Designed miniproteins, single chains, continued (3). Designs and how they scored, part 40

Each design is a single chain, and the fold is of that chain. pLDDT is the mean over its residues in the fold that is shown.

## One batch from the design tools (miniprotein)

Design m9355
Fold by ESMFold2-Fast:
Structure m9355 (fold): chain A 71 residues (1-71)
Amino acid sequence: SMKWEEFLKKVKEMEEELKKLVAELGEEEREEMLARLAEAQEEVLEMLLELGIETESLRRMRATLAALRAA
């Protein structure tokens, strides 16, 4: 249970970081990215709950964050 709680906390922290990064984008790009981030976040959380695969889901989250920072 503690691992799930820590993971969810990390996901929330990543979400806040991504929102700050997205705020630096152009307005249309920002809205599109925020919508995609919200959708991806929900999908990742559902996948974690169903599969119990922490490492794979965390890897995807990190890849998404890296891609967003590169954009």
Scores: mean pLDDT 66

Design m9356
Fold by ESMFold2-Fast:
Structure m9356 (fold): chain A 85 residues (1-85)
Amino acid sequence: SLLDMLRALEEVARRLNASDETLNLMQGVVVAHYLRDQETLAELRQRIESDPQLREEIERVIDELLRSDDPVKRYVGEILRDVLA
């Protein structure tokens, strides 16, 4: 399940030509959420909030995940949306 979520995220991020930093941060959020690691989630949220360009790129990837016909992609988008709100 975690591996399927990470693969779905990478596929969408690469399709949108997202930066490696954006993909690595989003993968970090998914992993930390899966492990219930609240300390790492707080650190990742702070990093994203401090960088408007990174935040905009992340929002574009989330929007694409949520618009997908693939339920795994939509689920990953929902996690990222809810965790980063």
Scores: mean pLDDT 87

Design m9357
Fold by ESMFold2-Fast:
Structure m9357 (fold): chain A 94 residues (1-94)
Amino acid sequence: MSKQEIDAVVAALEAILSHPSAKIEIKGNEITIEYSDDPLVVATVESAIDGLKKIPNVKVEVEGNKAVITLEGSEESLKEANKRIEELKKKYGK
């Protein structure tokens, strides 16, 4: 992943995590987001998920009120992405 792609992923994830119901789990290059099954919350989060789907080297699978995001790239770029996403998780309190 490029720095620009990582910046875009972090921005999209921050929009999701700003919602009080949103939870995040990080396992290497795989990020799982869980959010409220309320239709209004789902619709709001889906707009950010659609943004993620447009980023190169990002794959998104949506299952109800969960989204699994897989990042593709070099080990160095994935480590940088993981570091920034972990900081974001900490910022929003887990």
Scores: mean pLDDT 80

Design m9358
Fold by ESMFold2-Fast:
Structure m9358 (fold): chain A 93 residues (1-93)
Amino acid sequence: AAAAARAQLRAQAQAVVAQVQAVVDYLNTLYQNGLILIPDDQWQRLQQGLALATAGASLILNSTSPADIRRGQALLQQGVALVQSVTLPMLQP
């Protein structure tokens, strides 16, 4: 159903933003405790990624326009990709 699909999309957007925020907070905790080194350019990418993900989720949550929802999904994906560009190299086996 369209209502169920919309509710699922909104729930996923909220979950993704919460996960991105948790990752940034976790990395900040490790950095402040001297357990990892994160250069300024990587911090800038993390902050930009969080901002894009938050903006994307806001469009998904607050808009009924299909165009705004598509833009929100694109921004959310861009934000996640930017955060992953910092985190994935840290998680490689």
Scores: mean pLDDT 81

Design m9359
Fold by ESMFold2-Fast:
Structure m9359 (fold): chain A 75 residues (1-75)
Amino acid sequence: MAEELERRGDAFAARGWPYLAVIAYEEAVKQEPSPERLRRLIDAYRQVIARSGGPVKEEAEKKLAEAEEELKKLE
């Protein structure tokens, strides 16, 4: 369930594992999008961007922009 994936993402984020948090939050949003889940995903992408470089950072920045646009559509 999307709620279980959200809780899993929260646990990964609390552990300092933003890459795993992104995977869990992406799946949660895919199953059941919500403004709160998109904000969690956006925060996780920001953490990945802060800790990465090169192609990984570029892909995270692109996904962040896509998540921000999706959030605007739900508000």
Scores: mean pLDDT 85

Design m9360
Fold by ESMFold2-Fast:
Structure m9360 (fold): chain A 77 residues (1-77)
Amino acid sequence: MLSEEEELEVDFALGLIQITVSRLAAKRAGKEDVAKELEKLGDEAIEVYNSDLPLEEKRKRIEEIVKKAQELADKAL
């Protein structure tokens, strides 16, 4: 079984992959504004992951960022 830290790492990595795929799809579709917003959300997720926040707070904030990115991609693409 993975540790809580390893579970967060997996969730973070998968979230970044998803944001990156959505960003590139937006760029391919000519939706530069959407691509820029997704890039910003990815940067925010990286900042949260590398912060000194408690593990539980990092997980919650990363989940919220990834959800925002999914909602943005679903509405715009």
Scores: mean pLDDT 86

Design m9361
Fold by ESMFold2-Fast:
Structure m9361 (fold): chain A 92 residues (1-92)
Amino acid sequence: SKEELIEEIRKLVRETLEKYFGKLPVDELADVIVDKVIEFLKKHYPDFEITPAQREHLRAEVRKALEAADTLEEAIDRVSQVIIDFFRPILN
């Protein structure tokens, strides 16, 4: 369901940030998060494709969310929201 996919995305973001937040440069961390989410979505939607321009837009928004966060929990909340909003059309 849409709700289950949203919760799995939140969990994936949390697990990635708990492992790497403050340990990887923001640019590298943004790439790791974006790539993990894309891989997750491809498993649920085999025909899922993302253009290089769409990926770069998502990466830039994730980077901004990471830069705006002062704590791990703020990073989890902000990054999760960016990703969910970006993929909202396919999560219906």
Scores: mean pLDDT 86

Design m9362
Fold by ESMFold2-Fast:
Structure m9362 (fold): chain A 67 residues (1-67)
Amino acid sequence: MEKARREYEENRPIIEEMLRSGEADIKPYQREIGEKLREIGEQVDKYLELLRQGVPKEEAAKLAGLK
């Protein structure tokens, strides 16, 4: 578990840069998060799907029930 988290942190700078640039490919990230948060997967999936559709993060979180 810590190894998988460290791998995520190693790739985090790339993901953050993509998010700030507005060119984030969320689909691969969605799959990785969904695997870890399968119990809350329906909320996470809705949140990420809304982000992919261009909904702002805060609105997407509200709509998915994450807030």
Scores: mean pLDDT 62

Design m9363
Fold by ESMFold2-Fast:
Structure m9363 (fold): chain A 84 residues (1-84)
Amino acid sequence: EKDLERVKNILEATKKAVEVAKSGTPEQAINAARAAQLLSKEAKDIAERSGSPEVKKYAEETQKNADEAKRIAEEKLKEFLDSL
C-alpha cells in the first residue's frame, strides 16, 4: 500500500529528527522538531484517509517522535539560555 510505505518513510524521518534533537545544537534540535511536527501532520492526514490500522499505528508513532523532539529542543534551548 502506497500510504503504508509513505508513513513508514515519515516514521524513519521522525526517528532521525529525534536523534538530531538529542545529539545536535539547540538550533539543530529546534529545526529537527519543526520538521518532525510537519511530518507528523502529514502522517495524520494519510491515516485519516487510509482507514488502515497499520497506517494509523505508524502515524501515532510519528506523533510520539515529534512530541519527543519538541521536548528535547525546548530543554536544550532552556539549558543554552541558562548558560548565558
Scores: mean pLDDT 86

Design m9364
Fold by ESMFold2-Fast:
Structure m9364 (fold): chain A 89 residues (1-89)
Amino acid sequence: AEATAAAKAGAEGAKKATKASEGIDGASAGASGLSGATGADLYARKGNSEEAAREAELGGKAAASAGKGEGSKAGEEGGKKAKEAGAAD
């Protein structure tokens, strides 16, 4: 539960940042999503890869959708690595 809770908190924080900035800072929201996805990936690899990977990928995609090309690419990359960690588990 530790790794899952921490990873979800990170991804959830990214989603909240995306919602909070959706109309004003799309790029900022994307960057926040990226940070959350990366954090979730790190925690997923250390503990509960499957659940954390799912949350990280979802959070990353949501942020990417609201952000710009750079944010989208980075968010997707973070989520993809988290998903790979989950599959390896």
Scores: mean pLDDT 51

Design m9365
Fold by ESMFold2-Fast:
Order: sequence, then structure tokens, then C-alpha cells
Structure m9365 (fold): chain A 81 residues (1-81)
Amino acid sequence: AEEALRLLEEAEEKIEELYKEGKLSEDEYKTLTTLIREAKEALRRGDYEAAAELLERAVGMTRKHPELQRLFQEALDAVRA
């Protein structure tokens, strides 16, 4: 849980960076920030299944941003460990 939360904070920082650089659309930014918020809430309540489902969606949506996709994949792996 702790490691996954840390990785999601890193993903949030990367999303802000990419959005500021014009590399994420407004729709991508809104969707990804919502998914992270929901995943963090699931992790904090101990709902690892819900967190994993949300993170799988985030991985699938971030194929064009390999660094961001890696952070979501590492968070997913941490949830499954």
C-alpha cells in the first residue's frame, strides 16, 4: 500500500509535468487525475482489487507516455505483491 501510494504521487507529478508541456490533452489530464484519486482512495481503505482494476485502466490509457505508463505498471505490481 505505502509503495503503491508513493508511485501514484510520482505519477501525479509526471501528469502535471506532461500537461504543462502540452503533451496531455485536457481530457487525458482529467481522466488520469480522476483514476489516480480513486485508486488512492481504494488503497487507503484496503480495497486492493478496486485499486488494481483502476491501475490496469491507467496502464492501458498511457501507452503513448512510456515513463508515466511505467509508474502505473509499478504501482499495479506493488498492489499485487
Scores: mean pLDDT 85

Design m9366
Fold by ESMFold2-Fast:
Structure m9366 (fold): chain A 95 residues (1-95)
Amino acid sequence: SARERLIERLREVIERLRRLQEERPEVARVAEALIEEYEQIIRLLETEEPSEEFLRALAEGERRAAELLRKQGLEEIAELEEEAARAIEEYIESL
């Protein structure tokens, strides 16, 4: 249930990133990299039980990446990374 909710939220982030790729060619490469990353995370969640430590590292990485993207003026993508971090953090709280 909590894992299913995390996977669904990450899929929603992927869908929004795909929309940004189509609408804004200047962010297409960054969006593609993030889509690949989130698809990999979903695959991991479906096949294994990642540790709380691993999930915390992922959430921290997403927040750091969001800060860097925001400094580059990529606010929309930064917000999507923060949304992914929140989804992971909420899942950790359910453990």
Scores: mean pLDDT 87

Design m9367
Fold by ESMFold2-Fast:
Structure m9367 (fold): chain A 77 residues (1-77)
Amino acid sequence: STTHTVSATVELEAPDTPMEMTLRVVDQDGTVLAEESVSVGPGESGTLSVSASAEDRELYVESSLRTSRPPRPLPPR
């Protein structure tokens, strides 16, 4: 038997509207093994992490982002 572990960390920045981000760990059959969410207010930033372990399963990370409007593009550097 082989144990697989996956972890993901995402940084979120909300320019002018509240944003909610959800991270999920799913297996090859689409079963959700872990789910975490964060909400950030306008002009704020946050970090979200999720991790899961399973034996003899293939693991994937899925993300979803909700906002009342698209984020403003940043100027080029």
Scores: mean pLDDT 76

Design m9368
Fold by ESMFold2-Fast:
Structure m9368 (fold): chain A 95 residues (1-95)
Amino acid sequence: KVKVSKIQAEIIKAIQKVQPKNTTVIQRKNLLKVLKELGIDASWEEVEELLKKYGVGNWPFVLGDHFLQIVAELRGISLEEVLSNRDVEVEIKTK
């Protein structure tokens, strides 16, 4: 079990719903589905621009750190807010 912020816990749960076998990276094809689970209605064009901004526009997957930055930008909050209050325990399941 890992202690994370409430926002990180929501992100982990969304990744687990879309990618139950792998929660360490988000496959490019699953990005919009994970964002939708988080209540974020973003276009692919918006996501592509953010991927390019963080230097991963040509990657087949997104690392967790880059995904936290993307979620923060799409929600209009700082990365510090995404990472604040690390008091929620989550179980990370990988097969």
Scores: mean pLDDT 72

Design m9369
Fold by ESMFold2-Fast:
Structure m9369 (fold): chain A 110 residues (1-110)
Amino acid sequence: SADQLTPAEIVAIAKEIVNSSDKSLEERLKEFLDALGYSKYRDEFLEIVRALKAGDTSLLESPANVRRFGFPLLLFLAATKDERYKPVLEKVLPHIPFPFRILIERVLNN
């Protein structure tokens, strides 16, 4: 089944799941990845987020990782509203395909 989520549904999922104050970051990541169909990449996603928290952007700047995770990862980070991620978002966002970039920008600027 290929129920294609609308842009509005993707933005709503990001805002609601990522900002659930009663859930751990790991629980929010799991629900977010499951909702967008990226659950198979959970462990790699957690590794990248852990590296970013330590100030290491190299895993996210990898072209292979941007191709595999760039859209869901930047959407998740934008939805957290955590200013610690703003520099890496601004650096990597231009490398995301324009249709997906607009969704991330909508979440980030809302």
Scores: mean pLDDT 74

Design m9370
Fold by ESMFold2-Fast:
Structure m9370 (fold): chain A 85 residues (1-85)
Amino acid sequence: DVEKLAEEFEATGDPELYAEALRAAGERYIAQVEALAPSATEAVEILRKGTEEAVELALQGKIKEAEEVFKKAFEEALKIVQELL
């Protein structure tokens, strides 16, 4: 949940902790996509690239942009997985 990641940053005030939480969430989503739809390589690539971009933005203190990039990557990947099921 991207909203919970933003709340965690507001509670701690540490961009590195927020970036770490965002990376962990991205890894979890990738693992879930790989387990549910192993053929969805495009969805995995979207999540990986989106997570990397969001982490970089978060480390720059651009929390809102990081949140939007991560959410967009997740939604696009989910759409691809749903179309394969």
Scores: mean pLDDT 78

Design m9371
Fold by ESMFold2-Fast:
Structure m9371 (fold): chain A 96 residues (1-96)
Amino acid sequence: MEEIKEKIREIAKNKDLEEAIREMVELVKPEMDKNPDKAVHEEWLALMYGALAEALGLDPEELYEYLYAYAKATENAGEGPPSAVAAFLAAVRAGL
């Protein structure tokens, strides 16, 4: 658990936004799958969201606007898999 939390912080700080979200979700997904408790999922989402806000130097509200703008900018890309940012934002809206 502590190892995953530290890795989340490092990923958020050292990766591009979409890569950071994708890698954080990849690390956390097995833990969420073991415990399909909504409260546990919300805790992991809050942790990832907080780490990303700190890494970007943004308040939680500023981060929401930033992610929303990024998702909108990429919504018409239509190329490859869906944006990890858009998927993460949807999860945050549902859980937080």
Scores: mean pLDDT 75

Design m9372
Fold by ESMFold2-Fast:
Order: sequence, then C-alpha cells, then structure tokens
Structure m9372 (fold): chain A 67 residues (1-67)
Amino acid sequence: MTSFEQLTRLRNEALEKGRAGDSFSQQLVKKLEEAERRSEEMMATGDKAQDGMNYLRSTVLDVLNTL
C-alpha cells in the first residue's frame, strides 16, 4: 500500500530476475537501492523530507513504467 512496500516488492522481483541473468534487472536493483539511500538522506535532514518522499515516489513510478 505504501511506496516503500511497493519499492520493496519491485526490488525483490528485480533481484530475482537479475539472478536469472537479466542485466537490466541487475541495473534496476542498483537504481532502487540508490533511490532508497538518497530518499533516507533527504528525509533525515528534515527540511528535505518532502523532497525525499517525492524522489522515492518518482523513482517507483519510473521503475513501474520500465518493468
């Protein structure tokens, strides 16, 4: 239901496909990990909390359109 729940599901799917030799899915896993890390950093600063959430949502939507 949350963007984090959806992101976790997408990451797990991409990781599974990456194990099957899908190079695109392997790159996607790295992109999702980077987005999670970036979002957490932005949220931790307080003033950028909403920017962090928006960044995470935009990345999830981008991934959904790409998968």
Scores: mean pLDDT 67

Design m9373
Fold by ESMFold2-Fast:
Structure m9373 (fold): chain A 82 residues (1-82)
Amino acid sequence: MTEEERLAEAQAALDAARGSIEDAKKNVDNPKKANTLLIAARVHLAMAEALGYGNPEIQARVDELRKEIDEVEKLVEEKIKS
């Protein structure tokens, strides 16, 4: 795998993680579905982090999305308790 190919795959994984996060946000009233989507987001995020090693822009995006996953997870937990 070339560095260009590796960074392209990292970006694709970031895009996939973002999509799963947005879908989870739309499904906070369905905790089982939301949690499945958040698991998918975390898997894609881990791939992006691994593939994007040494790239500060990709690492910054990983950190942003990780915080967003944590926020959505908290919303889902609040819905389960309500």
Scores: mean pLDDT 85

Design m9374
Fold by ESMFold2-Fast:
Structure m9374 (fold): chain A 118 residues (1-118)
Amino acid sequence: LLERAEELRRQGLEYRRQGRYDEAIRLFSESERLYSTVDPLKSAYSRMFLATALDDAGRYADAVDTLIDALRTIKSVTDDDIEHSLMIMQASVMAISLENEGRTDLAQRVRDALDELF
């Protein structure tokens, strides 16, 4: 299961790189599902990649909901400052992107979640 989940995440990253966002979304979602029962930390990372692919696809509200769920999971399963810093950085990048796209309310939702959790 772990090897399959990791392979799906790697394939998702490649499809995202190719601009094949719908396929990337499907693969990241499946990777997250497989990790969710065995490795909550890796599940949260797959959920983070899912959020970025949703954002790339223009599915901004879905991206923010998915991102906030990933942030909540990472905060609940680890006290590692490096893991927290990586998630905070990815969330901050998405908030800046959303604001630049005129999605001010969605960018604020991300910032509010970061303030609540970290």
Scores: mean pLDDT 84

Design m9375
Fold by ESMFold2-Fast:
Structure m9375 (fold): chain A 85 residues (1-85)
Amino acid sequence: SGMTQYVKGLLSISKSQVDYAFTQDLSVEDLQGLLEDLRRNLELMERIAEYARSQGDEETAKVAEEAAEELRKMIKEVEEEIKKK
């Protein structure tokens, strides 16, 4: 499904952005920007999961739910990093 590939791609990009942020001494402003992007991606994953379930697409729903869980973990990690600065 194109939606499943989109979810996987967005999660991969999000992971790369978080990895970059943790390997660099990013400003609080840059970390806040990343946090906003991750929160938007989380809302999108939750919406995709809801829509996929409504269409009987359990595979896409599961992938989007798993992506949402990973995004919640990344959000918490970025929030903790901001608090240290």
Scores: mean pLDDT 89

Design m9376
Fold by ESMFold2-Fast:
Structure m9376 (fold): chain A 116 residues (1-116)
Amino acid sequence: MTKEEIEQKALIAASYVLRKAFERAREEHGARLVSATILELKVEGNKATIKMRVELESPEGRAVLEVTLEVEIDGNKVTIKKAEVRLLSGDPRLAEAFRRGVEEAMKEGPIDISKL
């Protein structure tokens, strides 16, 4: 598997995790996704670390989050080995809801990106 293939698979898996996390924030607080920006993507063998900046807006306020995912790729299966959601500014309730969504995505086990 090439570095480019690892990067693409990691980004597909990250997109899925962010969608699940955003859905929790929407359900709990009516949050809207303002932006999601990739800050860093580092590949080491079959592992990737993705760092992202996520901006959320709700009727109650805004939150800016730093999301770090450590993933391991095996074929079309991507396993989230570690996830961190850090509140950079704004409403901690949005950070907590988003973190819960990330945790739920991780509990589903390996992500089959061929089916996304």
Scores: mean pLDDT 87

Design m9377
Fold by ESMFold2-Fast:
Structure m9377 (fold): chain A 75 residues (1-75)
Amino acid sequence: TDRDRRELEELLEKYIRQAEELGNLDGARVLRAGRPAVLGSKLPFSERLEHIRRIADLALKGDVFGANDELSRLV
C-alpha cells in the first residue's frame, strides 16, 4: 500500500542519514543503492521491514559486503 511504501522509504532514509552523520559513506551508499530492491521486492511488508533493519545494521557496522548480500535476498 502507499502507507507501507512510505514507511519503508522513511525508515530507509532515516538509516541513510544516520550512516552519513556517522561518516559511514560506504554504508550510506549501499543503503541508497538498495532502495529499488527494497521497494520493488515481492516479499510481504513485514519481511521487507525486517530485511531493511538487518541491511541497515550491517551497513552501519561497516559490513558492506554483508549488507549487499542481504540486499540480494530481496531480489
Scores: mean pLDDT 80

Design m9378
Fold by ESMFold2-Fast:
Structure m9378 (fold): chain A 83 residues (1-83)
Amino acid sequence: SMPVARAMTEAFKFLDKDKDGVITLEELEAKWPELLDRFPELANLAHLSAADVFQMFDRDGDGVITYEEFQLTYGFMIHPAPS
């Protein structure tokens, strides 16, 4: 019953094919066009490169995106703050 939570979980699993619990820049870049096609909720990100989006998710600069970072940032991006 929570479409946003379901979409976030499915998007992360789509990107994390190796099931290591993290997403690398290479994985995001490889799957970026398919991700945007499969998850129309991300249409507001279509004007950005995968590298730009990765920098927004990877606030700690450790070179990976964790599931928690993905959930928090994804939720913000698909529900952007009012102007």
Scores: mean pLDDT 69

Design m9379
Fold by ESMFold2-Fast:
Structure m9379 (fold): chain A 80 residues (1-80)
Amino acid sequence: MESFEELLKRLQERVTEVQDKILELDIEDEELRKMLVEAARLVKEALEAYYIDKDVEKAYELLRRAEEVVRELEEKIREL
């Protein structure tokens, strides 16, 4: 099992790459923006669950959900 910190760092890097690509390509897609906001919200909730609430199970579940959103966002951007 990868550490939460390693998974979080990797996911944050992927979110940044997606955000940079949206800005670089001047993508004015409201759906993609909403997905990016959703991914950021899930990452924040995962951080709070892990470090504040000490709920490791919930933190990993929220990271998994964020990863699903990021994966879908990455796929949609690749098709552009």
Scores: mean pLDDT 80

Design m9380
Fold by ESMFold2-Fast:
Structure m9380 (fold): chain A 85 residues (1-85)
Amino acid sequence: MSQQQQAQDLYVQQVTQFYTDVDNYRSSNPDASPDQQVQYSDSVYDDRMSQFTQDAQQRGVSDSVVQQSQQQMNDFFSSYKDNIS
């Protein structure tokens, strides 16, 4: 498996987990304000990014590929926040 494919698989896994965590939060807190949703999403995103970076480095993914995937995650999260604010 290529390093790009490994990084992409890890990216998809972390994005899927992010949506699961956020959907669970929203279901449990239907009256949560947009600010509260953003604060929770920020904390989950930080955890997902840290897990992605650790897993990718542990699998020997190069720093350049890790950085590309981190940018992809950042772009995803920026779009997500724009949709909930």
Scores: mean pLDDT 84

Design m9381
Fold by ESMFold2-Fast:
Structure m9381 (fold): chain A 86 residues (1-86)
Amino acid sequence: MSDEELLERAKELADELKAAALAGDIARAEELAEELERTIAAIRDPRLRAEALAHALARAHEALTGVAPSAEEVAALAARLEALLR
């Protein structure tokens, strides 16, 4: 699997995890969280890994607060995470 394919998969898993969490399906949410963690850990490019983490955190924020962070806030978070993952 390429880093780009892993990034796409991580985004899909983050969206599914949000849906499971909002539905109260804790068992499914835990399974998806483990798969998401493994998928993000497999990304070698720190930029793409940071993007995957920022997307996952944005979906987690939406699930907890009901408010979607702005594209600017997500981009700023991705930049900070990239610096930490280098």
Scores: mean pLDDT 78

Design m9382
Fold by ESMFold2-Fast:
Structure m9382 (fold): chain A 72 residues (1-72)
Amino acid sequence: DMEKLFNEALFRAMQEATKLLTQSSGDEEEVLKKVEELMEKMAEELKDKLTEEQLEEIRKAVLDFAKSLLES
């Protein structure tokens, strides 16, 4: 089920991004770059299971989430 895989991938990406945000002491630009690298890694892992559009949606959602936390 692609929808289940999408939701699981999104949740996992959010968890990994949260860990990265809590473990990294750097400026916003450095942390966001690491989150983007994480998204590229996950996209490569999931390219055979999820569509390009779904992977892009996960990337955008996670980056927006990370930016929201860093703006605090």
Scores: mean pLDDT 78

Design m9383
Fold by ESMFold2-Fast:
Structure m9383 (fold): chain A 99 residues (1-99)
Amino acid sequence: SEDQAFQEKLLQRLRALVARLRALVAELRAAKASGVADLAALRARILDLEIERGIALIEIGVMKASGIEPSQEILDLLAEADALLAEARRLLAEIEAQL
């Protein structure tokens, strides 16, 4: 169905977002441990991922407005993305305080 196709595309977007966030958090942890960081590049990457999250939220809002309930997997991936973004922000602040 069209609804099923829309949910699958959103799932692919959220899975990609979570994977990119996990990679960024790992890189931020390594940067903190080494004391070497390109702060401008790290900030730009966090902003890019926040924009991707914003797009996913708009798509979820459109689904709900159309009477389509997001799957539990969509909600779980969104929650994981939110937790990872919060961790990335915290790690960036710790790196900035270290330099």
Scores: mean pLDDT 89

Design m9384
Fold by ESMFold2-Fast:
Structure m9384 (fold): chain A 76 residues (1-76)
Amino acid sequence: SLEESRKVARLIGHILSAIGSLLEGRYEDAAKHLIEAVKIAKELNREDLFPLVRKIADWLEEKGAKELAEKVRKEI
């Protein structure tokens, strides 16, 4: 459906934006995009993407953004 296609596009967009923000040191923006990605993944029954989200959250923690990583993990 058009609605499902839009959700898939937003999901991909949020994952890419999270990675981009993380690479730029914008950790709060990275966490916000990851949280939105988790919400959309749940709506689409795409729990297979949760390991990827966890890896990016682990990367946030490695960069010293532990509280932001924990906020992302709570959404999973």
Scores: mean pLDDT 89

Design m9385
Fold by ESMFold2-Fast:
Structure m9385 (fold): chain A 61 residues (1-61)
Amino acid sequence: MKPLKFPQPKTPEERKKRIEAINKAWEELDKWLAERQDTLTPEEVLEAMKKAYEKMIEELK
């Protein structure tokens, strides 16, 4: 299986749109993290990040 490389946005506007879509998925993670900020373990942070990453991949796909 060859490594897939996502095409980088050429225009600033496309970059902004991509960031906005990512930010929306990240906001959900941030909200969950904010609720568990002080009690969050490194493992829980990793799992939440993995979930957000998978969600972003599905959206950017």
Scores: mean pLDDT 67

Design m9386
Fold by ESMFold2-Fast:
Structure m9386 (fold): chain A 115 residues (1-115)
Amino acid sequence: MEIQEELERAAVDAGRALGAAGAVMKKSIENGDTETAKRAMKKAQEAQERYDELIAKLKEINPEVAERASRRALEEFQRTAKEVLKMSLEEGIKKLDEEIARFDEEYARFQKLLE
């Protein structure tokens, strides 16, 4: 079903965004950049809330797909965090903004499917 695939993709994109946000927050704190750390934390909170909504919806439709989506999201979280930790803070911020934009686009598609 197309809706299951779109929800799974959006949840995986949330995992990447959360991974980037966590890594940027850590690097910002280590560099004394409190404002960037707070921005990354806010983006992580917004992405987490939307991720939880996507997984809840997937569980109602197909619990096995929800479990798979959660696992893939965690894998992408870990992979993206590891990659961003190797970047400069400036490169990490750019990567976070790109991953948030991608997730926001997929989440908007999800909201449209619920109409």
Scores: mean pLDDT 85

Design m9387
Fold by ESMFold2-Fast:
Structure m9387 (fold): chain A 120 residues (1-120)
Amino acid sequence: GAVRAAREAAMTEALPKYREEAQKVADSIPDPLEAAKKLAEMAIQHLREAAEAFGDPSLPLEEQARRVGEHLAKAAAYIDTALELAEKVDPEFADQLLGKVNEAGTEAARRIAEAVAARL
């Protein structure tokens, strides 16, 4: 539907920009595991913000979906960069970060689905 298409389009369009942003954050922190941890924490925060983006009743559903897509793009870019850094140094730590982000992602997806269902 239009809501899903708007979210997917916004996510696709924003992803390259946020990958560059995530890499700049990574490059600013000398310790790759510290950088990975910070990026993963930021990704979890962006997942929470994505879940909260369906909340403004003054905005059209497609605009709310666009905001969700942008936050999901930030989360994806940041976790991808975090995992690439951690995997090269400590694969077990990378698996732990992935587990935490997957838990946050599952909760965000559940909240987004509930918000969409409530406002259809």
Scores: mean pLDDT 83

